# Ledger of designs, part 95: designed miniproteins, single chains

Each design is a single chain, and the fold is of that chain. pLDDT is the mean over its residues in the fold that is shown.

## One batch from the design tools (miniprotein)

Design m3513
Fold by ESMFold2-Fast:
Structure m3513 (fold): chain A 63 residues (1-63)
Amino acid sequence: ASHVAEGERLFAEGKLDEAIEHYRKALEEDPDNEQARLGLLRALIAQGKVPEALKVAKEWQDR
């Protein structure tokens, strides 16, 4: 399975820290992976890390 698929599974299980780690690994391999960026954004918001989520969204829009 891809890191994105593993991140989505972990997010569904409520394992947000592990989901974030897998989404970040997916972005290390493919920085343009929209699904991984959206997954990371959702996981950060779910953890209440709104400032980090906004930073991720801004970095994606500046590409």
Scores: mean pLDDT 80

Design m3514
Fold by ESMFold2-Fast:
Structure m3514 (fold): chain A 76 residues (1-76)
Amino acid sequence: PPLSPVEQLKQRLEDTAAQAEAEYRRAVAAGDLALAQQVLDAGRRMLNAVLATSTDPEVLALAQQALAQFDALAAE
């Protein structure tokens, strides 16, 4: 059976977080700290928009977890 809309949103959040981490690490390795910051900022804006509009507690928990992961990346 196809994924539900909530399952699709969860998958998009996970994919976005994974892509942002990969792009951030590539930018840091290239010495492009401005690009690295832009990648994190774009991810944070998307996650904050989800937190502002979603009412699903699982979606909210995933978005908060992804924000914490971005904060951990920035602290490395």
Scores: mean pLDDT 79

Design m3515
Fold by ESMFold2-Fast:
Structure m3515 (fold): chain A 55 residues (1-55)
Amino acid sequence: GKKRTFVFEFDTKEEAEKFAERAKKILEHNGASNIEVKIEEKDGKYVVTISFTSP
């Protein structure tokens, strides 16, 4: 599999957390492995970094 990393930005922590949960579920359903999800606050925004290994 190939390692992939995506970064998304949200205005609220709630939106970031909901997106992270949904994205993890979708990736698991599609056979991704080594799924890592991080949420960081930067300049009043919430940055979600998703890393995984594609099948």
Scores: mean pLDDT 84

Design m3516
Fold by ESMFold2-Fast:
Formats: C-alpha cells, structure tokens, sequence
Structure m3516 (fold): chain A 60 residues (1-60)
C-alpha cells in the first residue's frame, strides 16, 4: 500500500525526534524497506530527508 511509504517515513522521523540515531532506525526498518519497491524506498528516503531538514530549522 502507498500508505506504508508514509507510515515508514513518519516512524523514522518520530524516532529521530526521540533521539534515536539514524543508523539504528534504518536497521530496524531494513526488512520493511526491503519489502518495498525501489521507487517506494526512494520516496521514504526523500520524505525522511525533507522532514528532518524542517526539524533542523525547528530545533531553534
């Protein structure tokens, strides 16, 4: 489901907000990401990067 892409991206961002290191997060999601198509994996990565970038500005 396309919703899985957004859910995975949101969970990754949430864990980053909780202070979990990025490498640990991706390790946890490795199997979920492997079940996605290459296109869906790229969408997840892009959404995570965009959200993290905005969070960097919010850090203030």
Amino acid sequence: MKEKVEEIAEEIVKLRLEGVPEDEIYKKFQEKLSKLSDEEVEEVKKLVIEKIYELGLKKK
Scores: mean pLDDT 72

Design m3517
Fold by ESMFold2-Fast:
Structure m3517 (fold): chain A 80 residues (1-80)
Amino acid sequence: MEKEILEGVALIALGVANLLASKGELDEAIELYRRAIELAEEAGDKKTLARALRNLARALEAQGKLEEAARARARAEEAE
């Protein structure tokens, strides 16, 4: 139950972050992607963790934060 709740909340956070990123609200999207990453790690949900990390990397690149984006991508590859 606890793991399932964490997985569900991580997916909701990821979905909202994706919506914000699509509207150009990159700072808010990045904050929610980081929250989704934290929740997915706690849940042991490697698939959601990898997705959140890839989407975080894309948002960081859109802000010109290329080194942070590269680190997020490396973490996503390790999570799968």
Scores: mean pLDDT 86

Design m3518
Fold by ESMFold2-Fast:
Structure m3518 (fold): chain A 86 residues (1-86)
Amino acid sequence: TRETIERIAEHMQKALEALEAGDREAALEHLEEAKREAERLPDAEARARILAALERAKEAIEAGDVEAAKEALLEAGAALAEAYEA
């Protein structure tokens, strides 16, 4: 699962960078890739928590709420770290 965890983190970081640059389309593309990788996580509870946070980030981006989207991405990152990295 190391590669899956790394890919999720990479796509979340790229989504955050895209949001900071004002590139909504790139942010959504990277978020969808992060969600696809997260579906491969073995722990059902961690997977559900991470996917829920990524879904909130997507909804926030679609609503134009960049601050809420960044908060949701930070929540997804914290959940990923708690389950697999820390």
Scores: mean pLDDT 83

Design m3519
Fold by ESMFold2-Fast:
Structure m3519 (fold): chain A 51 residues (1-51)
Amino acid sequence: SPELEKMKEMLLEVAETEDRILEVRAKDPSDEEGVEAILEEGKKRLAEIKA
């Protein structure tokens, strides 16, 4: 199912976004702007997959 495949890809993208946030936080826990940038990129990628 195309819908099921999109859901699977979205779940993988969420996991990857969480890993990127963890990496940024590990380097600088106070980097709020870096975390926000990763979240915005993740949201755009999710929207592209869902479309």
Scores: mean pLDDT 83

Design m3520
Fold by ESMFold2-Fast:
Structure m3520 (fold): chain A 64 residues (1-64)
Amino acid sequence: SKIDELIEKYTNKDGTIDQVAASLVLKEVFGLSLNDANNILRERGLGEKMTKSQLKKLIEELSK
């Protein structure tokens, strides 16, 4: 999917995703400001790094 390709683009060599990269994914997918995206990530304990599965789960939850 386009979301999977976008997540892969922002994934580090070790398979993790930085908060800044995740914020850019949320901005692209939902049209959120970077500030709103950062707040959502922090509220869910994703304020530093996350796995692809964690970001995909968040995107799924926000899409409902």
Scores: mean pLDDT 83

Design m3521
Fold by ESMFold2-Fast:
Structure m3521 (fold): chain A 90 residues (1-90)
Amino acid sequence: DALTARARELAAARATGPEILLYLLGEGVAEIEELRALRLAHAETTPRIRELQARLRPAARAAAERYEAGELPEEVRAALEAVGRELAAA
């Protein structure tokens, strides 16, 4: 599939696991960057953080299910785990 082929191409180009995962999330790229910015700023924006987590969680789960099905390269695993921890963090 084009998505899996592109993920492997990025891995071959020595892209990092987070870079591959951001590509796989597609439209979620802006949302994960916003989540990081909000956390780094220590902003009192709990409702926005929860909204972003709610939108990112299904995309991250879909990527994890594709990885479990053997459709994604090993480089994605650490990035999926890191995103999972970020989405679970208080």
Scores: mean pLDDT 59

Design m3522
Fold by ESMFold2-Fast:
Structure m3522 (fold): chain A 80 residues (1-80)
Amino acid sequence: MITKEELLERIKKLAESFVKAGLSYEDIKSFIDALIDTERERWKAEHPEDKERIDAEFQELRTEANKLVDEIYEKYKKEK
């Protein structure tokens, strides 16, 4: 079972790979948002009694993920 920490590390690696592959900032954010939405819906399907809690946790995760994408994009921009 994937943890919140594992998902954030996965997002970080994907964002770094996408920036290096030359994807636009909007495309990278769209892909990461789609990944988060897919995982959220999967967790809700597995734990229907915790739907509201899962929504709140994934909203927090999305905020953290967007911050990571922003930091990675800016770091890559400075290195290149």
Scores: mean pLDDT 78

Design m3523
Fold by ESMFold2-Fast:
Structure m3523 (fold): chain A 90 residues (1-90)
Amino acid sequence: MELRPGDRVILAELADENGNIAGSAVLVTRRENGKLVLVGAGFSDVKSGKFEVKEFDPNLTPEERELALEYLKKHAPNATVTRIEGRTLP
């Protein structure tokens, strides 16, 4: 995965069935021709028994929230997400 200045890193904290942070998911997004695209992703296989997202960083755009939810529902459908946050690469 090649990162560029201005890329957005979306971090999701994943909790197990006891509510302990046991892993994370990382998504890297870039805007190409006005469209938000996923340029890289990775995640820990953490299971709490149900999909739930507890908190979103207000710094996330609606497009970033939608992309993160779609990815997490597909790849971590049995994980509790305690927080999703976004950072811009310098």
Scores: mean pLDDT 80

Design m3524
Fold by ESMFold2-Fast:
Structure m3524 (fold): chain A 72 residues (1-72)
Amino acid sequence: SVEDYALALGRAVEEGDLEALRAILEEMVRQRLDPAAVIATLRRLQEEGRLSEETLREAVTLLQTAYREAGL
């Protein structure tokens, strides 16, 4: 689900797990998940206190970069 990917992305960013980060982003791009839906979920998680503002900012940047590089 979008929520599962958003949670996994946030956790990989927070832990600095570059291998998990790459795998998650590649899978999201492969599935053509709506980046707006992922970003909306990340923002909700931050509002709920489940994600820091710093992690949100980095996750959004990495997501947008991955999608741009994939031509999406």
Scores: mean pLDDT 87

Design m3526
Fold by ESMFold2-Fast:
Structure m3526 (fold): chain A 59 residues (1-59)
Amino acid sequence: GKPLSPEALENIRKGAQAWLAGNKEEAKKYFSKALEAEGIDTSGLSLQELFDKVNELLT
């Protein structure tokens, strides 16, 4: 597939770290930023939907 931008990868990393720390609010923020860097609209998405879309970008 097309390689992800450095901005998207950094925000995915920060989102994953926030999720592991139990900080769902920060995880949502960083996953949204990662998807937006790739041109994906994140408006109205839940944390689970954001996570699913991030996984689609990585696979």
Scores: mean pLDDT 82

Design m3527
Fold by ESMFold2-Fast:
Structure m3527 (fold): chain A 48 residues (1-48)
Amino acid sequence: SMAEEGRKALEEFLAKLDPLEREYIRAVIDNDPGRARRVREKILEKLK
């Protein structure tokens, strides 16, 4: 089914990300702006 294939594709995509990037995407999907902001700050720190 398309829904099943979409979920599997999302899981595979998330599995390829850095743990912080994965957590950011999860926070956005969960509509958790506080967690998204915190994770975004950690990602920016790693880019320095």
Scores: mean pLDDT 78

Design m3528
Fold by ESMFold2-Fast:
Structure m3528 (fold): chain A 59 residues (1-59)
Amino acid sequence: MVLAEVVEDYEAKTPEELTLKKGDIVEVIATVKPGYVLARSLKTGKVGLVPGSKLRVIT
């Protein structure tokens, strides 16, 4: 399992994206397009796209 920490707040711009708060931990599922990963929020269980630049891998 690949875990990443959210390094800055991010607000979803489309229904496919996740809204995340700095310090949240997400599970990285896959890289689906350049600059974006599919991730699951460990707080909410919700799955969506997030810019890879907002994440730091911690595993």
Scores: mean pLDDT 80

Design m3529
Fold by ESMFold2-Fast:
Structure m3529 (fold): chain A 58 residues (1-58)
Amino acid sequence: MSLEELLKKAQEYVDEDPSLLDELSKIAAELLKENPDNPIEAKKKAYEEIIKKAEKEK
């Protein structure tokens, strides 16, 4: 998935469950701390983790 596709899908889940926004922020901060030279890759991973959590329901 492209960054735009991941962002759009993650945003849809956040709109359904706003608590995911706080979790996304925490995950993004941790991943960015681990990979400061690759902020786009950190964002992709953060969005992917939020999508996985939301989809874990189904």
Scores: mean pLDDT 76

Design m3530
Fold by ESMFold2-Fast:
Structure m3530 (fold): chain A 97 residues (1-97)
Amino acid sequence: MSKLEKLLERIIDVANKAAEIATFDQEIEVSVVLIHAAVTLVALRNNPELDKKVSEETLKKIEELIDQAEKAVNAGNVDEAIRYLKEAIDLIDKAIS
């Protein structure tokens, strides 16, 4: 399993944890993150060469954003977690484009 695939699975895991503690209004934003990450994971599985487009520096930055999102969820801060997860997904999208 690629490093990028593992990071996308971590985004999905953290988003699911955020969903468990999300308010009704936050549920929509968490759902958007989940759908975006799932679609990107499917695209990566259909085009394995996309892994080669992502630099080690970019992978490290994505991992740091996911780590911050996980810390935010553990602190009960869903809004902050959503923000970090969105930044991580946007960075992946830019790297694979």
Scores: mean pLDDT 85

Design m3531
Fold by ESMFold2-Fast:
Structure m3531 (fold): chain A 64 residues (1-64)
Amino acid sequence: MAEEKALQEAEAKGQEKAKLVKAYKPELEKVIPPKTFEDQVELSRKLTEAVQYAAKHGRLPKLP
């Protein structure tokens, strides 16, 4: 019996984060197409912000 609450929470958060990224990434790529390194950096940054927003508000932020 693994009573590793921190590990279980990290794994659950990882799976939820993956679900959010999978749903949000294609929509965000329509707004910020990742054609250059600068675009890829901006897309990654916006995805990170969206995941953090969803973690706090329980839903994805509106696209710009």
Scores: mean pLDDT 68

Design m3532
Fold by ESMFold2-Fast:
Structure m3532 (fold): chain A 50 residues (1-50)
Amino acid sequence: SKKRIEELKRLIEETQRLIDELRKNNTPENLQEAKRLEEDVSKLVQELLK
C-alpha cells in the first residue's frame, strides 16, 4: 500500500531525527538509546525494501 510506505518513511525520518538529538547529547544512556533506535530504523528500512 502506498499509504503504508509513506507512513513507514515518516516513522524512519522521525526516529532518525531523535537518534541525531540523542547523539548530540553524548551521555552513555543516550548513546545506548540511539543504538536501539538505529536497530529499529534498520528493521523499518528492510520492510520498505521488500
Scores: mean pLDDT 82

Design m3533
Fold by ESMFold2-Fast:
Structure m3533 (fold): chain A 75 residues (1-75)
Amino acid sequence: LEKEAEEYEELGKKALARGDYDSAILYFTEAAKNYEKSGDYEKAAELYDEIAKIYEEQGKELVAKLYRKRAEELK
């Protein structure tokens, strides 16, 4: 679980670096789910905050707020 979360997180960072926001959101979502399953709520919250930031940059404020709320619930 933790190893899978780290692999998805790395894929998400690479996607974000090349401007592939859809892939970045997909990979960060899978990483966050795997961190939650392994009990690493701090890492999961950090990834939900990163997803929210991507949506904020795209002007999708309502969706971004939902991810920010999920991140706060895990802290």
Scores: mean pLDDT 84

Design m3534
Fold by ESMFold2-Fast:
Structure m3534 (fold): chain A 70 residues (1-70)
Amino acid sequence: EEKELEEKKRKLLERVKKFLEELVKKGLISQEEADAALKDFEEKLEENKEKLDLEEMEEILDALEQQVKE
């Protein structure tokens, strides 16, 4: 279970990194803003060891990605 949780964290971090890189590439945010957002997300993931919190974060990220595409 813990190994599966760490795998989900890793995938979420990679997904957040890609999302932030796309925002920087589109000129919507600066690289500094992207780096700060990634750091905040990493800190929240370290504090939240619960599967439910990770699933909620993934749903929020899905919604944000869809809004940015519009």
Scores: mean pLDDT 70

Design m3535
Fold by ESMFold2-Fast:
Structure m3535 (fold): chain A 79 residues (1-79)
Amino acid sequence: MKEEAKEFLENLEKAKEEFEKVIADLPEEAKKLAREGFEYLVKALEALVKGDYKKAEEYFKKAEELFEEAVRLVAEAKA
């Protein structure tokens, strides 16, 4: 279990690097929202692993809202 947690954290670090590359060309406002959304997604996954399903649901909802705002901002900038 503890060894699986270490592997999970290593994979999260790699996911962060890939995510930063994906958002690099986004408008600054959208980039900021996307980063905050990813941060809440990580918190949700950590809560889920710990069995705190209520906290996980709350953080997933927050991440979804932030990503939705980022997507809206990108769409507005293109329009």
Scores: mean pLDDT 78

Design m3536
Fold by ESMFold2-Fast:
Structure m3536 (fold): chain A 83 residues (1-83)
Amino acid sequence: EVEELVREAIRLAQEAARELPDDIAGAMLQLSAAVARLMLERGEVEEAARFLLEQLRKFKEQGYTTPKLEEAIRLAEEAIRLA
């Protein structure tokens, strides 16, 4: 289920945000996850996955990486592949 993959990626992104050492970076990642969730609630599943993946990759490029962030990226990539 593509929607379930996106929902799980959002959940992992929110958990990763709480684990980041920078509270501002964590708050920004939580905002990105919240926007993705709103897109998902509006039925824009592919757009939610694509937006979330773009944001997660930006955080990783800035050096913010956790196992949960990596797993969220993997699930978002899988959701886009199956959509």
Scores: mean pLDDT 87

Design m3537
Fold by ESMFold2-Fast:
Structure m3537 (fold): chain A 74 residues (1-74)
Amino acid sequence: APARVSARIVQDAEGRPVLELTTEQPLDAPAMRAFLDELGAHMTELQRRLEAGEITFEQALEELRALVDRLAAR
């Protein structure tokens, strides 16, 4: 069965964006592990580019949403 993952961007108490992921699959499932590993690597690169000023916050959110949609569709 396909892994069902939903993603939502919320703000913490300091107004910082936080990505919340909801899944009905156990985290040790091979498909879920592969999804989380790939997502983690891309999120690390997005954070680096944001801190370097190479992309805007809005561009990073757009790329992150597209990435989550792409990975969840596998």
Scores: mean pLDDT 67

Design m3538
Fold by ESMFold2-Fast:
Structure m3538 (fold): chain A 58 residues (1-58)
Amino acid sequence: SAADAEEAIRLAEEAIRTGDRELLERAQKLGVRAMTEGAVEEAERAAKLASEASRKIA
């Protein structure tokens, strides 16, 4: 849903700021859920941020 995508975006941004892998994992789960529920554009934004967080944290 859009709410899941919005939460995923917020968590991914927080993960980028803090380096918190648990926030990144939560963002990825919510992003996948949002995509399967049809919030594709928001989920794509969340996925991009989660990928960036993953590259910086890993």
Scores: mean pLDDT 76

Design m3539
Fold by ESMFold2-Fast:
Structure m3539 (fold): chain A 74 residues (1-74)
Amino acid sequence: GLYEEGARRGAALAGGETASAGDIGKGAYLAGASPQEAARTAAGALAAGGDVASAEEAARAAATPGGRGLAPPP
């Protein structure tokens, strides 16, 4: 879906860890951020000429209004 695409893109730019990308995207969705909003935020940061870290952080911020200790279940 959209959140997976955006999250994977951000992770790939940061280091290429696509496995973590899926978790980040899912975390965004669970935290209440819409998948399109998280992806759009990351894309916007990149388009504006921000750093890769900024784009990833923007996507993360959209996902974590109060996310702490949200690890993927076994």
Scores: mean pLDDT 50

Design m3540
Fold by ESMFold2-Fast:
Structure m3540 (fold): chain A 85 residues (1-85)
Amino acid sequence: GALAERLLAEAEELVEEAERLLEEAKKNPGDKELILRAIGLALRAIGLLIDADLARPQLSPEEYERIVALARRALELAMEALKAA
């Protein structure tokens, strides 16, 4: 439904943003702006995981699992960016 489509799109966007940030962090170790952006992305990914859990009764099991998997991937990438920065 519309809710699942919105959460999925948000999760996919976070993964893409986190992938770009990781590439930037690897090129610019110790950059304070990249460190702050990595923390911000990690918090946004955690927020999406909370939103997905709260929305769970409105999602199919497959929709929920896909959104959670992407949100977890975004969090993992953001944490790797923080480690690289």
Scores: mean pLDDT 88

Design m3541
Fold by ESMFold2-Fast:
Structure m3541 (fold): chain A 108 residues (1-108)
Amino acid sequence: GLGALKSAVAGAAVQAAREVAVERGLDPEKLEVIVSEMKVEESADGYTVTLTVNVLHDGEIVATVKVTVKVDKNGKVTEVEAEAEDPEFAEEVAARVRELLEATTIPE
């Protein structure tokens, strides 16, 4: 269902941002990753999920990434994009989100 799609995409985005932040030298004990906004658009070909993820280190925002995921009517992920002030961070997050979602079954 739509709730399962939202949970899967949000979970993947949070996990991806956390993993990339740790790989870039941030302390996992001080990291919080928060989904601040989420939008779902329905179309004839499936769903587009857009969300904003804030990465906090010791209570301060150190990165913000906007993730866009496109899913077909069968729950298959067709596209993953990310945007951030740091394009390298955005590219790493997008790649990790795609990997995590390919490992996850998203029900219709």
Scores: mean pLDDT 82

Design m3542
Fold by ESMFold2-Fast:
Structure m3542 (fold): chain A 60 residues (1-60)
Amino acid sequence: MKTFVIRTSDVRKLIAAALRIIGELPNAEIKVEGGEITVTIPDDPEDIAFVEELQAEFSE
């Protein structure tokens, strides 16, 4: 299992990121707290790459 954090001050971006993760990664555990999304996923290279792309997009 790997854990990633997506941090942004834009609530709309947080919601968009959470919805994309829910839709693309059915086995992901998602926690939303204090303007951060914490995502825990299996050690799958494709899933890891997807979450890393979202971190790059939303964390700027």
Scores: mean pLDDT 78

Design m3543
Fold by ESMFold2-Fast:
Structure m3543 (fold): chain A 81 residues (1-81)
Amino acid sequence: MEEELQREFDVGALEVAAAVYKVIGDRFLSKGNYKEAAESYKKAAEYYRQAAEIATGPVRQRLEENAKEMDEKAKEAEKLA
């Protein structure tokens, strides 16, 4: 139970961290700071992948899809830099 609760907390915390970096990336992108946007999206992808490694089932699949989305956003931002 304690181990299970810690795992759920860890997944949630990593997902929140990823979401924060996505928002930071979106803000940099809107300002034309493409290099900083790409770096922020890469950080978001990294946290989504860390969460996916801990998660199982549909949650894992969703987190893996979110990570791929962030990788794509980072590549798009790099092309604009």
Scores: mean pLDDT 83

Design m3544
Fold by ESMFold2-Fast:
Structure m3544 (fold): chain A 55 residues (1-55)
Amino acid sequence: LRERALAVVRDLVANEPDSPLAEKVEELVKAGLSREEAIEEVAERLAAQVALSRA
């Protein structure tokens, strides 16, 4: 799940910068995270949200 979430977030940041996930990455970068840290954080949240939806 985590690796798939990372791939999705990276794709959206590269190809759809106006998407909600890409905007969340930029928000976290503005809050002080590096871009790589922001991508990992958004991917972690996405993976956790999917896991909770299946529980």
Scores: mean pLDDT 76

Design m3545
Fold by ESMFold2-Fast:
Structure m3545 (fold): chain A 55 residues (1-55)
Amino acid sequence: SKELENLIKRLKEEIEWLRKQLADGVEIPGFTREQLESLLARLEKKLAELEKKYK
């Protein structure tokens, strides 16, 4: 569906943004690096599951 395409696109953009923040060593207030890496892993897993459904 178009909604699923938009969700996948948005999720990819969020993942790219978070990867860049982690690579650049940017500190996000209220989050540890470990928490951000855990969040990234969860988002990547969610993306894989959504892409599998969209095929």
Scores: mean pLDDT 80

Design m3546
Fold by ESMFold2-Fast:
Structure m3546 (fold): chain A 56 residues (1-56)
Amino acid sequence: MSREEAIEAARAAAELGRLLGRPDLAEQATKLMEQVEAGELSGEEAAARLRELGLG
């Protein structure tokens, strides 16, 4: 997964978290997006964490 794809996936996951009434999931997805943007996390690692949260 590219960096851009991971950022978009995390953004979509944050929106989904809000729609499900799960602000905790939305916050975690937003944090993953920020970490990928900062280069602290790879797109593959972000995708794995989103799947772990049930959002990937």
Scores: mean pLDDT 78

Design m3547
Fold by ESMFold2-Fast:
Order: structure tokens, then sequence, then C-alpha cells
Structure m3547 (fold): chain A 58 residues (1-58)
């Protein structure tokens, strides 16, 4: 199920994996995001990514 919420969660989980040094989870989330982009569209993916980045970087 691909929704904006699912995309945002995948981005956050990828970010957490990167922070924790979990390269396997990071790679998995990268692949999931690529598949989500095909399903939901890159515009929506980019919008979700921007929201997540704004939250974590302020």
Amino acid sequence: MVTKESVEKAILEGYKAKEEGDEETLEKKQKELQEMAKEIGEDVLYEALTKVVEKITK
C-alpha cells in the first residue's frame, strides 16, 4: 500500500538506519522508495522527502 504517509515513514526509517549505521536497512528503504516513486509518482515522493527533511533539519 503506497500512500504519502507510507512514503514519509519509509524516508524516516531510512534516515534512522543511516544514523544507526544499519546499511542493510538503508539499502532496503532506498529500494522501497524507488518502487513507491513508480507507484505514486516522483512529485509526491519529492514532496514527502521535503517534509521529512524540514522536520529533521528544521
Scores: mean pLDDT 76

Design m3549
Fold by ESMFold2-Fast:
Structure m3549 (fold): chain A 66 residues (1-66)
Amino acid sequence: MPSQAELDAAVAILGAAALIVAARRAGELEKAARAQEYLDRAYEAYAAGDYEAALAAAREAMRVAL
């Protein structure tokens, strides 16, 4: 089973991705692009096993996408 930190990071990444899709559908392309930069960082951190950094980056992506 994944660790709690890994699970928290994964859930935050999914939430950020959903908000970015919503922003793109609303025509907020600049906002979606800025949020995607943070989401890409979250994916890189997650792949490296740095779940704390992945969670922080995903949360920043969510803030930018809102």
Scores: mean pLDDT 87

Design m3550
Fold by ESMFold2-Fast:
Structure m3550 (fold): chain A 80 residues (1-80)
Amino acid sequence: MKEKEELKREAARLIMAAGIVKTAADFLGVPEAAQLAERAIELANEALEYIDKGDFEKSRQKLEEARRLLDEAMALLNAA
């Protein structure tokens, strides 16, 4: 129960953060960062599907990949 709620909260925060990054990338004209942020949102949504299936390990793997892509998107924005 606790683990499910923590993973859902993490996924929700990641989707929100990636949405902000995508908006900033679109505004600044950095399409590569926008694409990475969009993919991070897709992966976080996949993580939510795994949580609903009770596969917390795959959920964590998807969230870790989403976070990596979000970090990469933010690095591209900082370089722009």
Scores: mean pLDDT 86

Design m3551
Fold by ESMFold2-Fast:
Formats: C-alpha cells, sequence, structure tokens
Structure m3551 (fold): chain A 55 residues (1-55)
C-alpha cells in the first residue's frame, strides 16, 4: 500500500542520514524491494520516492 511504502521509505531515509549513506541510492533500492515483495505497487513506490526526494 502507499501508506506502507511511505513508512518504509521514511524509515530508510532516517537510517541513511544517521549512517552517512547515499540517500538517493538507499531510497531507490528500498523502493525496488517494496515492489518486489508486493508491499507497494511500482506507481505507489515511485510517487512516495519522488515526494521524499523533493523535500
Amino acid sequence: SRAAAEIALRAARREAEEHGLDLEAVLRQTAKELVRKGVASEEEAREVLEEILAE
């Protein structure tokens, strides 16, 4: 679901920021994983990813 994608991607953002990781790479990888596992559609994951990266 979109809500599940938002929770997961925002959690991934915090982890990336805390550990000095490449934020965009971590978020894109997490989005792909959510789609692969059926947690979110490609459209839902893309929309949430774009919103977070635009912040």
Scores: mean pLDDT 82

